# Designs tried in a protein design run: designed miniproteins, single chains, continued (5). Part 75

Each design is a single chain, and the fold is of that chain. pLDDT is the mean over its residues in the fold that is shown.

## One batch from the design tools (miniprotein)

Design m18588
Fold by ESMFold2-Fast:
Structure m18588 (fold): chain A 94 residues (1-94)
Amino acid sequence: MDEIQKLQQQIYDKLNQLDELLQQIQVASAEEAQRLAQEAQRILDELRELTKRLAELMRQAGVPQEVIDKLVQASDLVLASMEQDLQQIVQQKL
């Protein structure tokens, strides 16, 4: 199995899970929102580690550094946006 493809699939699945959690937090009770927010933060942390691992594997596979840099930058922007959304929701509910 291609390790890069497997890792890309894991990142995709985690991003979808995070988006779903953010939607659930918006309609949850304060207690449930706190629990879901903690889970969302764990997924954000996991996604950051998976993205670093993906970049390393791509570099080892001979992908040009410019391509890797663009992917890392795009990933960082997406994760930063999702973390900002989480912080705003938490401030409004908790």
Scores: mean pLDDT 83

Design m18589
Fold by ESMFold2-Fast:
Structure m18589 (fold): chain A 84 residues (1-84)
Amino acid sequence: SVADEVRALGVTPSEAAIAAAERLLESMRDWSRESQIAFLEREAATYLEAYRNGDLSSFPPGTTKEEVLEYARAFAEAAERLRA
């Protein structure tokens, strides 16, 4: 899973990354749980891919690879919590 791949890279999510995952969940509060999980997993995969290929052009100026990986983990773990 994306969560397993991100955990293998050893990054710990920052408070900012965790807060971003919580804000996404709040923005999706009226969505089905299935749709919330799918969106979070897609976001996590997108961030993980950006980390792997080093293409940060779609992110705000000053975003680091480590920050992108922290966000990938926060989103992946939020999706895992919804499945449990």
Scores: mean pLDDT 84

Design m18590
Fold by ESMFold2-Fast:
Structure m18590 (fold): chain A 100 residues (1-100)
Amino acid sequence: SMARAEELRREVEERLPELEATLTPEMLEILLESAEIIIKGVEEGKEQEGEEKAKELFLEKLAKMFGVSVEEVREAMETGKETEASRKFRELGEEVRARR
């Protein structure tokens, strides 16, 4: 749905100033790239496919940024088990909080 895609683009634009103030440039780029894939999926009537592609891209970019494997990022998010990836997520969350 084009109307749904336009609504999602508006939500991203409305949140952009707060995201720019709180996130690192690298995290902001990853989130914006993921959002664009989701929006494109909605525009093409392939919302589920777009969400799956965005999730994989997000995991790959986070793994690269943290210097860990995609599997370690996935396991940390799904199980809550303490790994190097989960520690880096905690540190990133603390950095984002400190920027407020």
Scores: mean pLDDT 72

Design m18591
Fold by ESMFold2-Fast:
Structure m18591 (fold): chain A 75 residues (1-75)
Amino acid sequence: EFPVSGAILAARELALDESTPEEKLKEILEKLKEQVKELEEKYDSLPEEEKPAARKALEEAKEVIKLIEEALKSK
């Protein structure tokens, strides 16, 4: 369980919704980037058993960040 996991789900839904305002996309993008940075900074100190879940969360978050950035370019 990482805070970024919930943000990933919410951000993905917002990025896929064409009616989401640009302002809202920018807000969630900044929040998601901050949470990714926090998880990356603590990754090396995580127990080995937690690293696979953290890596998956980071990969999913980066995919959603790309979706939001692409949605913003299309507005």
Scores: mean pLDDT 77

Design m18592
Fold by ESMFold2-Fast:
Structure m18592 (fold): chain A 89 residues (1-89)
Amino acid sequence: SAQVEADRARLEEIAKPLVELIKKHNFPEEVLLEIEEKALEEIKPEVEEAKKKVEEEGLSEEEKRKLVEELYERYVEIAIKLIEEEAKK
C-alpha cells in the first residue's frame, strides 16, 4: 500500500548513514551478522520499554509510528558505533 511504501522510505532514510558506513568498510558477511546480533541485543531493553508504553498509554497509530522510527534511529546509532569499533581492530 502507499502507506507501507512511505513507512519503508522513511526507515531507509534513517538507515542511510549505516548503509554508507557498511559500504565504506566492506566487512565480510559473518562480521556484519555478528554486529547485527549485538545491536539487536543492546536495543532489547528499549524495545521492551516501548512495548510497555504502547500497552499502558493507549498510543495513536501516528504515535506508534514515531516510536518505531525513534527505536530504529537508536538501532542505527548502536550499529554504527559497533561498526566503528570493529574498524579499529
Scores: mean pLDDT 83

Design m18593
Fold by ESMFold2-Fast:
Parts: structure tokens; C-alpha cells; sequence
Structure m18593 (fold): chain A 78 residues (1-78)
């Protein structure tokens, strides 16, 4: 588990280098979503990802996890 958390932490630190502090706090939600995607789905993250790709990846992880949660809720209601 430490390996996954370390990978997400490094990704978040890279992303925070090119964004404002306020945007960095928003990216923390993406980092939590990414960690859950890695834990639940075995998603792998490149350790050499550039900062711009890191920002996009964290934002996409937040959106992807939110979509998965909505899909699970919709499936449970049927």
C-alpha cells in the first residue's frame, strides 16, 4: 500500500509545482480518487509523468471515480 500512496503523492507534488495553491487543494481530491482507482482497479501510474500530464491525470481520476460512483448508484437502484 505504501508504494501506491507514494506514487500518488509524487504525482500530486509534480502537479502542484505548476498550479496555484488553490488549484493544488482541488487536485488533492483527484489524488484521493486516483489512489482509490489504483486500489480498486489496479490502475498503474507512470513514475516519469511530466507535471502537465500529472495535472490532467489527477483531474481525470476525480471525474472517472465520480462517474464510477454514479454508475454504481444507478445500478443499485435498478
Amino acid sequence: MDRLREAVRRLLEKAKRIVTPDEGRELERGARAMLRLMEEMGVEVSPEMDPETAVKTLRQAEAAYASLERAREEAAEE
Scores: mean pLDDT 76

Design m18594
Fold by ESMFold2-Fast:
Structure m18594 (fold): chain A 79 residues (1-79)
Amino acid sequence: TEVVVEIEGSRHGSISAGMSGLMTARRLGAEAEVEVKGGVSKIVIRGPTREIAEEAGRSAIKTAELNGAKVTKYEIVER
């Protein structure tokens, strides 16, 4: 399962959200990639299960909201 999250906000909020998602994914045994460009962070999470991938995605979203950033994309791809 792949989860894609895009977050728009301040550089600080975008980086914090990206790092939160990345760290949660790694802790849960998932792979994650973070791309930060200006005020936008794109996080791609590939988990062994949908539950793990979604948990990492929620971590990124929660951190974004706490920093006043907007979640502009949340997409789940099952393959």
Scores: mean pLDDT 75

Design m18595
Fold by ESMFold2-Fast:
Structure m18595 (fold): chain A 62 residues (1-62)
Amino acid sequence: SAADIIREALELAEQGRFDEAIALLKSSSDPRVLAAAERVEAAADEFEKLGVLLQAEHRLAP
């Protein structure tokens, strides 16, 4: 699901593996996940990238 992909990407990002997190998001066909990937790539620093992923997870929570 979209929420599961965001959660996995967040876990990778928390480990400093931002390139792998972005690649995972880009492998999705869900437009919400692809929008999150664009926002993570546009973010200026690692703190902002983590914030984008945390907000995406919160928005996709059931």
Scores: mean pLDDT 82

Design m18596
Fold by ESMFold2-Fast:
Structure m18596 (fold): chain A 95 residues (1-95)
Amino acid sequence: SSMDKLIEEVEQQLGQLEILRLNSYRSNFDEIEMQKVVEQLKKLAELLSKVVDERPDLLDLAIRQADSLVRIAKKKGYDKLAEEAQKIRDYLLSL
């Protein structure tokens, strides 16, 4: 079904974001790479709104990833990206 395909896409994107989030702890992870991760998280958040009733566990995983990205962006001094990630996290918490 279209819903099953959407869930599979969300699972695949969450897996990719987890890998990128783990890489964000490295000293050579720059602002451009962080921006790409935040943009991917934003797109994922839009898809999650459509699957949350079927898969609330995927929402929980996305919230954890968003929270981690906020902390790392703040630590690296990427204040605008931290604010954008925080807005996404707050949106996910409202779902």
Scores: mean pLDDT 83

Design m18597
Fold by ESMFold2-Fast:
Structure m18597 (fold): chain A 89 residues (1-89)
Amino acid sequence: MKDLVDEAVETLNKLAIVLAKQGDMEGVRLALESASLIRELGEQNKTDAVKEALEEVKEILERFEKGEISPEQATHRLGELNRKLVKEL
């Protein structure tokens, strides 16, 4: 569990850094909030929810780094992820 949470949080921190460089502060906020929610799910031992969140975050970061999605699209996807994570708590 801890390794999955740590990887998801690290991926979200990387995404927050690249979004900050693009000036998307809403994306930074959502990435940091999602990291907190994933930590909470980890404390509740919701392993499947953490695994799904990790895959989603990795996909968002990969697509953004490849230029397949804009900062605004990455931020929108983080908002959707954040809403899903809240429902799992």
Scores: mean pLDDT 85

Design m18598
Fold by ESMFold2-Fast:
Structure m18598 (fold): chain A 100 residues (1-100)
Amino acid sequence: SKMDEIIELTREFFEELVRLLEPRDPGLAAFIRRELEELIKDIREAKSIEEAVELVKRFLEGLLTFLELYEQAHPGRVDLAAVRELAERTIERLEEILEE
């Protein structure tokens, strides 16, 4: 189902994000793992595919803002360029799922 595709894509995003973060900041990586489970719950409770996609997109925007502030407070912990590229690829794939 499209919902299962959104959930799987969301899990893949977080697995790649954790791989980027864990070598530099294991505590931040652990926090991100906890955030994934809450987001998956929200996706499952979404009333439509459009709502699920919007939830993930809004979460990714908030996460990027958080990580930018975190990197400013703790220089060298977040590869912002790699994280932004990962988020952009994930958003593009979410939009493809919505158009299917």
Scores: mean pLDDT 87

Design m18599
Fold by ESMFold2-Fast:
Structure m18599 (fold): chain A 64 residues (1-64)
Amino acid sequence: SAGAEAARRAYEIAAAGGDPEEAYRAAKLNSQLNGSASGRAAGHEGRLAGGDEEAARAAIKGGQ
């Protein structure tokens, strides 16, 4: 649930005009550090939709 929420938030931020690569890297890094699937899911969604790294991180942390 938290993972889906984080991915959704990152997606919406990406849709606002961020860079997908940035969002992907942020979520991937968070997932590596915390070992959570939510980080990986949010990163993938952000990469596809286009979001920035800071926004993706904020969404993931807020969702956790």
Scores: mean pLDDT 54

Design m18600
Fold by ESMFold2-Fast:
Structure m18600 (fold): chain A 100 residues (1-100)
Amino acid sequence: LEEVEKLAEEFFKKHNLKADKKIIFETENVLVLIYVSKEKKTVLVVIKNKITGKITILGLKQNEAQKEEQLRLLREALRGHGLSEEAIEKIVKEVEKFLE
């Protein structure tokens, strides 16, 4: 957890973003951390596989023309880390509400 939080905080600092909300989804094998900047309408998703140590970082910004593509890439990353379709849709819905 500390490792993915540090990565998210470093990303936000580098891009001069303030984290207004932090959401954690955790399963037995996967950790998903979501940092939200409401002012900049930016969402950072950090996905860590607890078994393999693989980390994926996705930065999503409000852009109506690319919203569907960004959410598609998020679904692909979550599926690639072995999350169930139910967990993927729950996470995607949570992210989507901050990009509207």
Scores: mean pLDDT 78

Design m18601
Fold by ESMFold2-Fast:
Structure m18601 (fold): chain A 95 residues (1-95)
Amino acid sequence: SALEETLEEIRRLLEEAFRGDRETALAKLEEIIALLEQAKEEFPEFAETFDRMIALARETIARLEAARSGREEFDALVEFAAGMQRLIDEIRAKA
């Protein structure tokens, strides 16, 4: 479905964020936000969950910008991925 294609694209961008440097991670988080804004228009029934994902992505961008070590960057991305997976599972359970 178009919804599953969108969710898999988000997961792919998450994997790319983990494989790259900080600048790559920031760019992929911005791409995730752009996809989520489009997804809110296509799937308005999940708009509240997508807003929570966008908020989590923005918080993670702030954490990455404030990070002083690769460990802080990694911990921020791990927590982001876990939160995003929970929200993706919530969407799939309701779809």
Scores: mean pLDDT 88

Design m18602
Fold by ESMFold2-Fast:
Structure m18602 (fold): chain A 63 residues (1-63)
Amino acid sequence: MKLPKFKLVNKKEIEGDEVVLLYVDENGHLRAVVVPREKAEEILKEIEDENGPEAVLFPIPSL
């Protein structure tokens, strides 16, 4: 799977193999998706290649 035109802003791991990914789309809107950890890691590597060697993690807004 590939994630074009957005940047990862947060990652939350769930006990087990599920991960919540928060990212900003090309319009600057925050999006969230829940995926298996294996898929999430692959997606994160693609995002990190665009943003840098480190995952771009931001605190979740208090909403």
Scores: mean pLDDT 52

Design m18603
Fold by ESMFold2-Fast:
Structure m18603 (fold): chain A 97 residues (1-97)
Amino acid sequence: MEEIIEKAEEAVRLMLRQLGLSEETIDRVVKRFVELLKEAIEKNLSIDEFVEKMRAEMRRFLDEVAEKEGLTPEQRERLLDGLVQIGKAAYEEIKKK
């Protein structure tokens, strides 16, 4: 489980660095991503429930990030889709146990 979360965290950090976000913002996004993933594990959410929750919660969080980092709407949606895809892949791998 921890190895899957660590790989997901690394994938998120790489994606955020490629978008040119500050390390402070990357740390905040990664922390929120990991918190949502751990909450889904604790609550034993379905894959679909997790995807919906991740998309809703991260969209709200990224609205604040986009204003500070000067992200375009297109960059914000690509970032959200990337976070959801990484989260879904990690959660599916955790559920295969």
Scores: mean pLDDT 83

Design m18604
Fold by ESMFold2-Fast:
Structure m18604 (fold): chain A 87 residues (1-87)
Amino acid sequence: SAARELADEALERVLEELSRISEEVKEMIKNGEPKEKIIEKLDERVEELKREFREWAERHGAPWVGELAEAMLEHFRKELVEYIEKE
C-alpha cells in the first residue's frame, strides 16, 4: 500500500531525526550548557521538524502522516525535557 509505504518512510525519517536530536542534547549536557538553553534549542528543532513533516505529508496527499509525525515528536520532546530536568 502506498499509504503504508509513506507512513513507514515518515517513521524512519522521524526516528533518524530523533536520534540526531538525542545526540545534540547529550553533547549540550556534556558541555555544561544551561538546562533552559538546551530546552530552548530542543523546542526550536522540534517545531521546525513538525513544520517540515507537515509540509512533506501534505505534498504526498497524506496529512494524517504529518499528524502522526507531530505526535511522535511532541511525545519525544516531553520525555527529553524530563530527562534534561533530572540532570
Scores: mean pLDDT 84

Design m18605
Fold by ESMFold2-Fast:
Structure m18605 (fold): chain A 70 residues (1-70)
Amino acid sequence: ASPAEKGFNAALLGRMAYDEAVAGYATPEEAKQALKKAVRKLEEAIKEDPNDERAKSLLEEMTQMLKEVE
């Protein structure tokens, strides 16, 4: 899978973990771990393709969610 596909899949898992933590079905720590992984994978995708606007938008979203669970 490409870095972009890995970043996108990690972002979906990050969103799910965040939503579950907000709903009380998961811990903030679990959401934080998933979101950090998503941020890392999206940074790798942007390094590979600096013009990937989707990866940049997802990185902003994951970074915002991460601030909210700290």
Scores: mean pLDDT 84

Design m18606
Fold by ESMFold2-Fast:
Structure m18606 (fold): chain A 68 residues (1-68)
Amino acid sequence: AAEAVLAAGEAAARRVEAGEDPAAASQTASDTLKAQGLDAEAAEFRRYTEGASAAQIRAGARVLAELL
């Protein structure tokens, strides 16, 4: 779970750095976690990262991973 959250956070941050809207990137990462059966982590990921910058998405994913 923690590794999947960190990987989703890194992927979302890279999408934001490539010019994607942070909320859209966070939603895509949440959907990826949900597709892996990590429904609870997907919901928490969205709450931590929606509307955040790339740096804030990485930080939020790291905090969430430490709670798992």
Scores: mean pLDDT 80

Design m18607
Fold by ESMFold2-Fast:
Structure m18607 (fold): chain A 89 residues (1-89)
Amino acid sequence: SIREEYEKQLEKVREYIEKLSKEELLEMLKELEELEKNLEANKAALDKALEKAIAENPEKKEEYEEQKKLLIEAPEELKKMLEEKLKEL
């Protein structure tokens, strides 16, 4: 499933973060903050794209809605991991 694949990738990212220097952690955090700002700025366009995708493929509604949730959830979870690791340094 999309969720199971996400969880597997999240675990790999967690292992990668454990090996990063403080400077690399701070750089990744900045990149994530920029990504989050870009997602917020394009929210209306993303919502319209999702509505169109669902209208064209209503059988995939649950998959598209899950993908949209992961688009928001993944950066938030990654940011938490980076911030927690920075506290240990």
Scores: mean pLDDT 79

Design m18608
Fold by ESMFold2-Fast:
Structure m18608 (fold): chain A 67 residues (1-67)
Amino acid sequence: SSLEEERLRRAEERGERGLKLSLPVIRAQADAIRKSNPESAEAGLAFAEKQEAEMTEEELREVEAFY
C-alpha cells in the first residue's frame, strides 16, 4: 500500500541522512589508518568524496552544523 511505501521511504531517508552525517567520521577513520593501511584509507576517502559530490549545499551545511 501507499502507506507502507511511505514508511519504507522515510526509513530509507533516515538511513541516508545517517550515512551523510557519518561521512566526517569515515574521513577521520581513513586518516587514522593512513600509515598502517593506506589502501583502505584511500578507499574510505574516495567513498566519502563520492558521497559528498552527490550532496546538496543544504545537506553539506547540515553535516557541518552537526559537528
Scores: mean pLDDT 80

Design m18609
Fold by ESMFold2-Fast:
Structure m18609 (fold): chain A 94 residues (1-94)
Amino acid sequence: VELVLRLEPLRITDGGVEIVVHTAYQPGDITYKVTVESLDTGEVKELPAQEGGKKTIVLDLDRDERVKVTLQAYDASGNLVAEKTATGEATVVK
């Protein structure tokens, strides 16, 4: 079984990182877990499960860092059915 997920390139703003998810599954059939990892510090932040769409993650960063975003999709039985990763640069604007 192939779950079709697509992440758009990360959009970095002064408020955080914006994630857009495209999926062929209807809302409620699949739950999503989003994890953001700083590649420079190793700090990991997780979001609650989401059901597709556009999400913004607020990053508490002390400096400009590279981040890795991991999206994991789970079916109604809790099985991991797909995983996508994207890497981008996060900039702290004060």
Scores: mean pLDDT 59

Design m18610
Fold by ESMFold2-Fast:
Structure m18610 (fold): chain A 98 residues (1-98)
Amino acid sequence: SMEEKKKEELKEEIIELLMELTEISKEEAEKILERMLNPTKETEELPPEVLEKLTELAKKAEPVVEEMIPKAEELAEKGSGEVEVLELLKEVLKKVKE
């Protein structure tokens, strides 16, 4: 239950950061987060305007992501849970905002 609460709080914080950085709707931010967590899942294509904003965010995030690649690789190799992945994503977005 504590892990589920932590997951929900992290998702909420990530959604808020995505909305602030890209000015998209909450529903669109939720879809982007789902795609980031499940990139191999077949999902409906995002609207072109949302994809453009996500591309702009990705360009801004590139230096931060490059800095955090070793940490992301370690998490991937260890099969880390969703909480650790969400914490890393939040850290990236927060650094982009700062």
Scores: mean pLDDT 74

Design m18611
Fold by ESMFold2-Fast:
Structure m18611 (fold): chain A 63 residues (1-63)
Amino acid sequence: GARAERRAEAAAAVRRGLPPEVQEVARYIAEKLREIGDQVDRYLALLQQGVSEEEAAKLSGLA
């Protein structure tokens, strides 16, 4: 499983000696980027189903 990779990423962040506040901001940005990725995937799925670009954007939360 990918669990070892997640531990390596956490260890790398600690090894960089960043203050906890900076680490929290980095995690928040990563979470927001993931949310946008999920919205884009939903938008593309709606387009494949024949939904218009405007309606697909609204239903996926992009507009």
Scores: mean pLDDT 73

Design m18612
Fold by ESMFold2-Fast:
Structure m18612 (fold): chain A 88 residues (1-88)
Amino acid sequence: MEAEKEKKKQELQEQALREADKLAEETRELLKKYEEDLEKSVEIANEAIAKLEAAAKQNPEVRRASVIGGASVTVSLIGAIVKYRTDK
């Protein structure tokens, strides 16, 4: 039913937003703790990317909701990770 599909979609979107927000906050806190150790910061960033990819792979609705609802949060997290990978 269309109404049930919409309700389920909203629930998955809310869940994805909470998960993305928690991951971003945890990653920022960890990066700050290991600011003095670039190698550790890169390792933490790589782990965060892997977690995001795993979540998106497990549920296509979570992937879609994360892109829509957590776009700015995800972009900030990816930006930090890319900076550590590119900035030798």
Scores: mean pLDDT 61

Design m18613
Fold by ESMFold2-Fast:
Structure m18613 (fold): chain A 116 residues (1-116)
Amino acid sequence: SSVEQRLDQLVAQIQALNDQYAATTDPAQRQAILRQITDLVDEMLDLLLEQGYSLSEAVKIVIERLDKAGLKRPAAVALTAAALRRMERLMIEEARKRLGRELPDSEAFGLYLRSL
């Protein structure tokens, strides 16, 4: 399937989860639903990054798609996910500068977190 078809499928899944969130009063269940929405938003961002979009372009496309569908909470999740990815990138770059070498992203981020 095309990337556009997959993005449409992800938006539909997020919409169903957003409806479940609105109908749920249990805090633990609400938190589990938000985690699922975050995972689907991350998949949308990854698909767009794989297509060659920058992180800024990818998050804009995701927010515009979610806003058009009336999904304000998931759109806020997309903005948060993009901010976390930017912060992780900055932390990895800082770790590389301090170590004077190129590291895999997961290793550099892990080392930086352990230094806090």
Scores: mean pLDDT 80

Design m18614
Fold by ESMFold2-Fast:
Structure m18614 (fold): chain A 61 residues (1-61)
Amino acid sequence: HMEEKLDEAIENLKRLKEYAEQLSKEGKPFTEEDQKFFDELTKIAKEIGVDKVSDYITKKK
C-alpha cells in the first residue's frame, strides 16, 4: 500500500542523511553515486504525494 511505501522511502532517506552526516564528520565526501540514490528516493517520495520530505520527517516526531 502507498502508506507503507512512503514510510519505507522516508526511513531510507533519513538513513542516507545520517550516513552523509557521518561521512562529513569523518572528512569523507558524499559520493556521486550516493547522491543519485538520494535523489531517486526523493523522487519516489514525491510520486507518493509528499511535497516536502523534510516536513513529513518533522511531523513524525
Scores: mean pLDDT 64

Design m18615
Fold by ESMFold2-Fast:
Structure m18615 (fold): chain A 77 residues (1-77)
Amino acid sequence: SEVEKVKEEAIEEVKEILKDNPELAEEIQEKIAKIRSVEELLELAASLQEPLRDLPDEVVRKIEELLLKLYEALKKE
């Protein structure tokens, strides 16, 4: 339940954070929706290293904060 709420919030936040890059936003949203474990979250984070490289630092930081929130929710589950 808590993980489901955090995932939905993360999906909404990604859309706003990446509003200037909607294709990347949709890709990340789809991957977040599929996450079931900490291991899957870490795989997602690793896969984002290259796509996030050319984005502004503030955008990268917001995505990292969002993934950290999701990590904390999954850890409690």
Scores: mean pLDDT 82

Design m18616
Fold by ESMFold2-Fast:
Structure m18616 (fold): chain A 67 residues (1-67)
Amino acid sequence: MKFAVVYTPAAAEKAEETAEEIKKLYPDAEVELLEAPNGKEAVALAEKLAKEEGIIPYVVATLEELL
């Protein structure tokens, strides 16, 4: 099973923590960390990844970068 953690630059540390939590729950899972410049692009990338077979997206962003 493949996961993608899509994050904004200010949320990078929280994104790494999220990836570690996913790996603890699913030891055989592949987790990719993908940076997006802002929340709008992070959401757009996550929606694109969700349409691909076997990829589960998570979005991690600060409130400032979501606006």
Scores: mean pLDDT 78

Design m18617
Fold by ESMFold2-Fast:
Parts: sequence; structure tokens; C-alpha cells
Structure m18617 (fold): chain A 60 residues (1-60)
Amino acid sequence: SREIRKQAAELLRAEGARVGAAVEEARAATDRAISKLPFPVKVELREAGGRVVLIGVSPA
């Protein structure tokens, strides 16, 4: 039982790291999109429930 609990905790840590990587990928994709525009833009992203959500776009 203790061994099973430790394995579950390790899986949850791995899942958390995977979600973090997805957030970084979304940020990089946003930066690539912005760099194609001829004007400066600021974009705000947030993680909610394991998803990356766009919460704002404004002139920079």
C-alpha cells in the first residue's frame, strides 16, 4: 500500500511537469505568431484546469 501511494505521487508529479511543458509550448507559439505582426502586441495567458487559456490581447 505504501509503495502504491509512492508510485501514485510520482505519476502526479510527472503529470504536473507535462502540463508545465504544454504552457511553455503555448507561450512559444504565441511569441512566434506575434513576431509575424508589423506592430507590437502583448498577450496574457493563464493555466486553468490543465488547459492554457488566452485571457487578454493588447497593444504593447
Scores: mean pLDDT 64

Design m18618
Fold by ESMFold2-Fast:
Structure m18618 (fold): chain A 88 residues (1-88)
Amino acid sequence: GFQPPSSESRRISAEEAAERLEKLLPDSKPEIQEQIKELIDYLLKTKKELSELTLETILELVRKLNEFLKLVEEEGVPTEEARRRVEE
C-alpha cells in the first residue's frame, strides 16, 4: 500500500492555524477567547508551523474546554459531571 515518507510531516502554517483557531472564537467563552487570541498572536509573531496532529489536538482541547464551560455555566451541570462528559 501507499505509505507517506516518515520525514514528510504535514505542517500547517501559522496563518492557517490562526484561521482555524479564529473560527472557534464566536462559540467560545470570554476566558477561552482570551487564551485563543494569545495563542494566535504567539503563532503569528513567531511564524511557527504546527504539525496537523498538533493543531487537531489543540482544536479538540479548545472544543472540550468550551463544552465544559457551557455545561457548567450555561446549563448548570455540576463540575464533576461536566468533566466526565467532555473526557468521554
Scores: mean pLDDT 75

Design m18619
Fold by ESMFold2-Fast:
Structure m18619 (fold): chain A 75 residues (1-75)
Amino acid sequence: LEEEMKELVEKIKKAIEEGDKETALKYGEELIDLAIEKKKKTENWSEEQAKQFREEAIQYIKQLVEAELARLKAA
């Protein structure tokens, strides 16, 4: 599980470096889904908690990816 999350983080970084926003967001959503699965198993998260976290996390990842891509294009 930790190796899978680490691999996804590396794939997100590579996609951002390549300017591939769509691929970066895809791997970002996969990372969020793995984190939610872990939290449901280890911290007994409710479906409501998982849904709220997923919505907020997806918005946050999208904002980070867009900001990093804008930064790289400006450099």
Scores: mean pLDDT 78

Design m18620
Fold by ESMFold2-Fast:
Structure m18620 (fold): chain A 65 residues (1-65)
Amino acid sequence: SDEELLARGKELLASLRTLEKQVGREAAIALAHRDTGIPRELLEAALEAPTDELLLEIGRVHAAA
């Protein structure tokens, strides 16, 4: 469901923000891309200006992998 995909995107963003605090943005995006297959551009956009639409898209991409 869209609710489950959005929740998945929000959890991914929370993990990405935790990584960013520990290793910096560039390294956090690289690690998240490696581990999830989510395009770097979507991860960068989510860190800059997270919207429910963008997080839903991230959840969909992750679920489709």
Scores: mean pLDDT 86

Design m18621
Fold by ESMFold2-Fast:
Structure m18621 (fold): chain A 77 residues (1-77)
Amino acid sequence: MSEDVKKALEKIEKLAGVDVSDVPAPLGFPLDDLARVEALLAELERNAGEQSPQVLFNAAALAEYLRRHPEHAARLL
């Protein structure tokens, strides 16, 4: 795993308050639109630490995006 992917995952885990490796990947999320992914990160940052299903869903979606597009990890930092 690249250093950028590791840092991005650590950022997502800190914002969600959980280890995202244990959260199942959401189905049907459009992971090919970077602007939507950046909007999800902004929403996760606004709701940081709330431990809600929404926060967990957004964290799982971002983690799955990073697994599919590790080259974009720096854009999520």
Scores: mean pLDDT 69

Design m18622
Fold by ESMFold2-Fast:
Structure m18622 (fold): chain A 97 residues (1-97)
Amino acid sequence: MLEEIEEELIKKLKELSSEELAELMRKRFEELIREELADDPLARELALTWVNMIYGIFKVMIKNGKKITEEDVRLAVRIVRRTLERAREIADFLRAA
């Protein structure tokens, strides 16, 4: 569940560097997307593309000195939740076209 991932990531904020935490976030979110969208390949590819694009931006920010905060973790979890919902909606729209 996203709530369990959020709790893990917040706990790891104290133990991991921002680079290590960003990689853990990517891994957990990709695993969740593949599991939750296993039944919908189009929605899965859309969600993975969006999450990887956001991760790419985050990596550039970290390289330029940004530290990941608890608020950043909570925002990322909210983005993933909305991404799962939106990917299914867009996939359904594309299939209906």
Scores: mean pLDDT 84

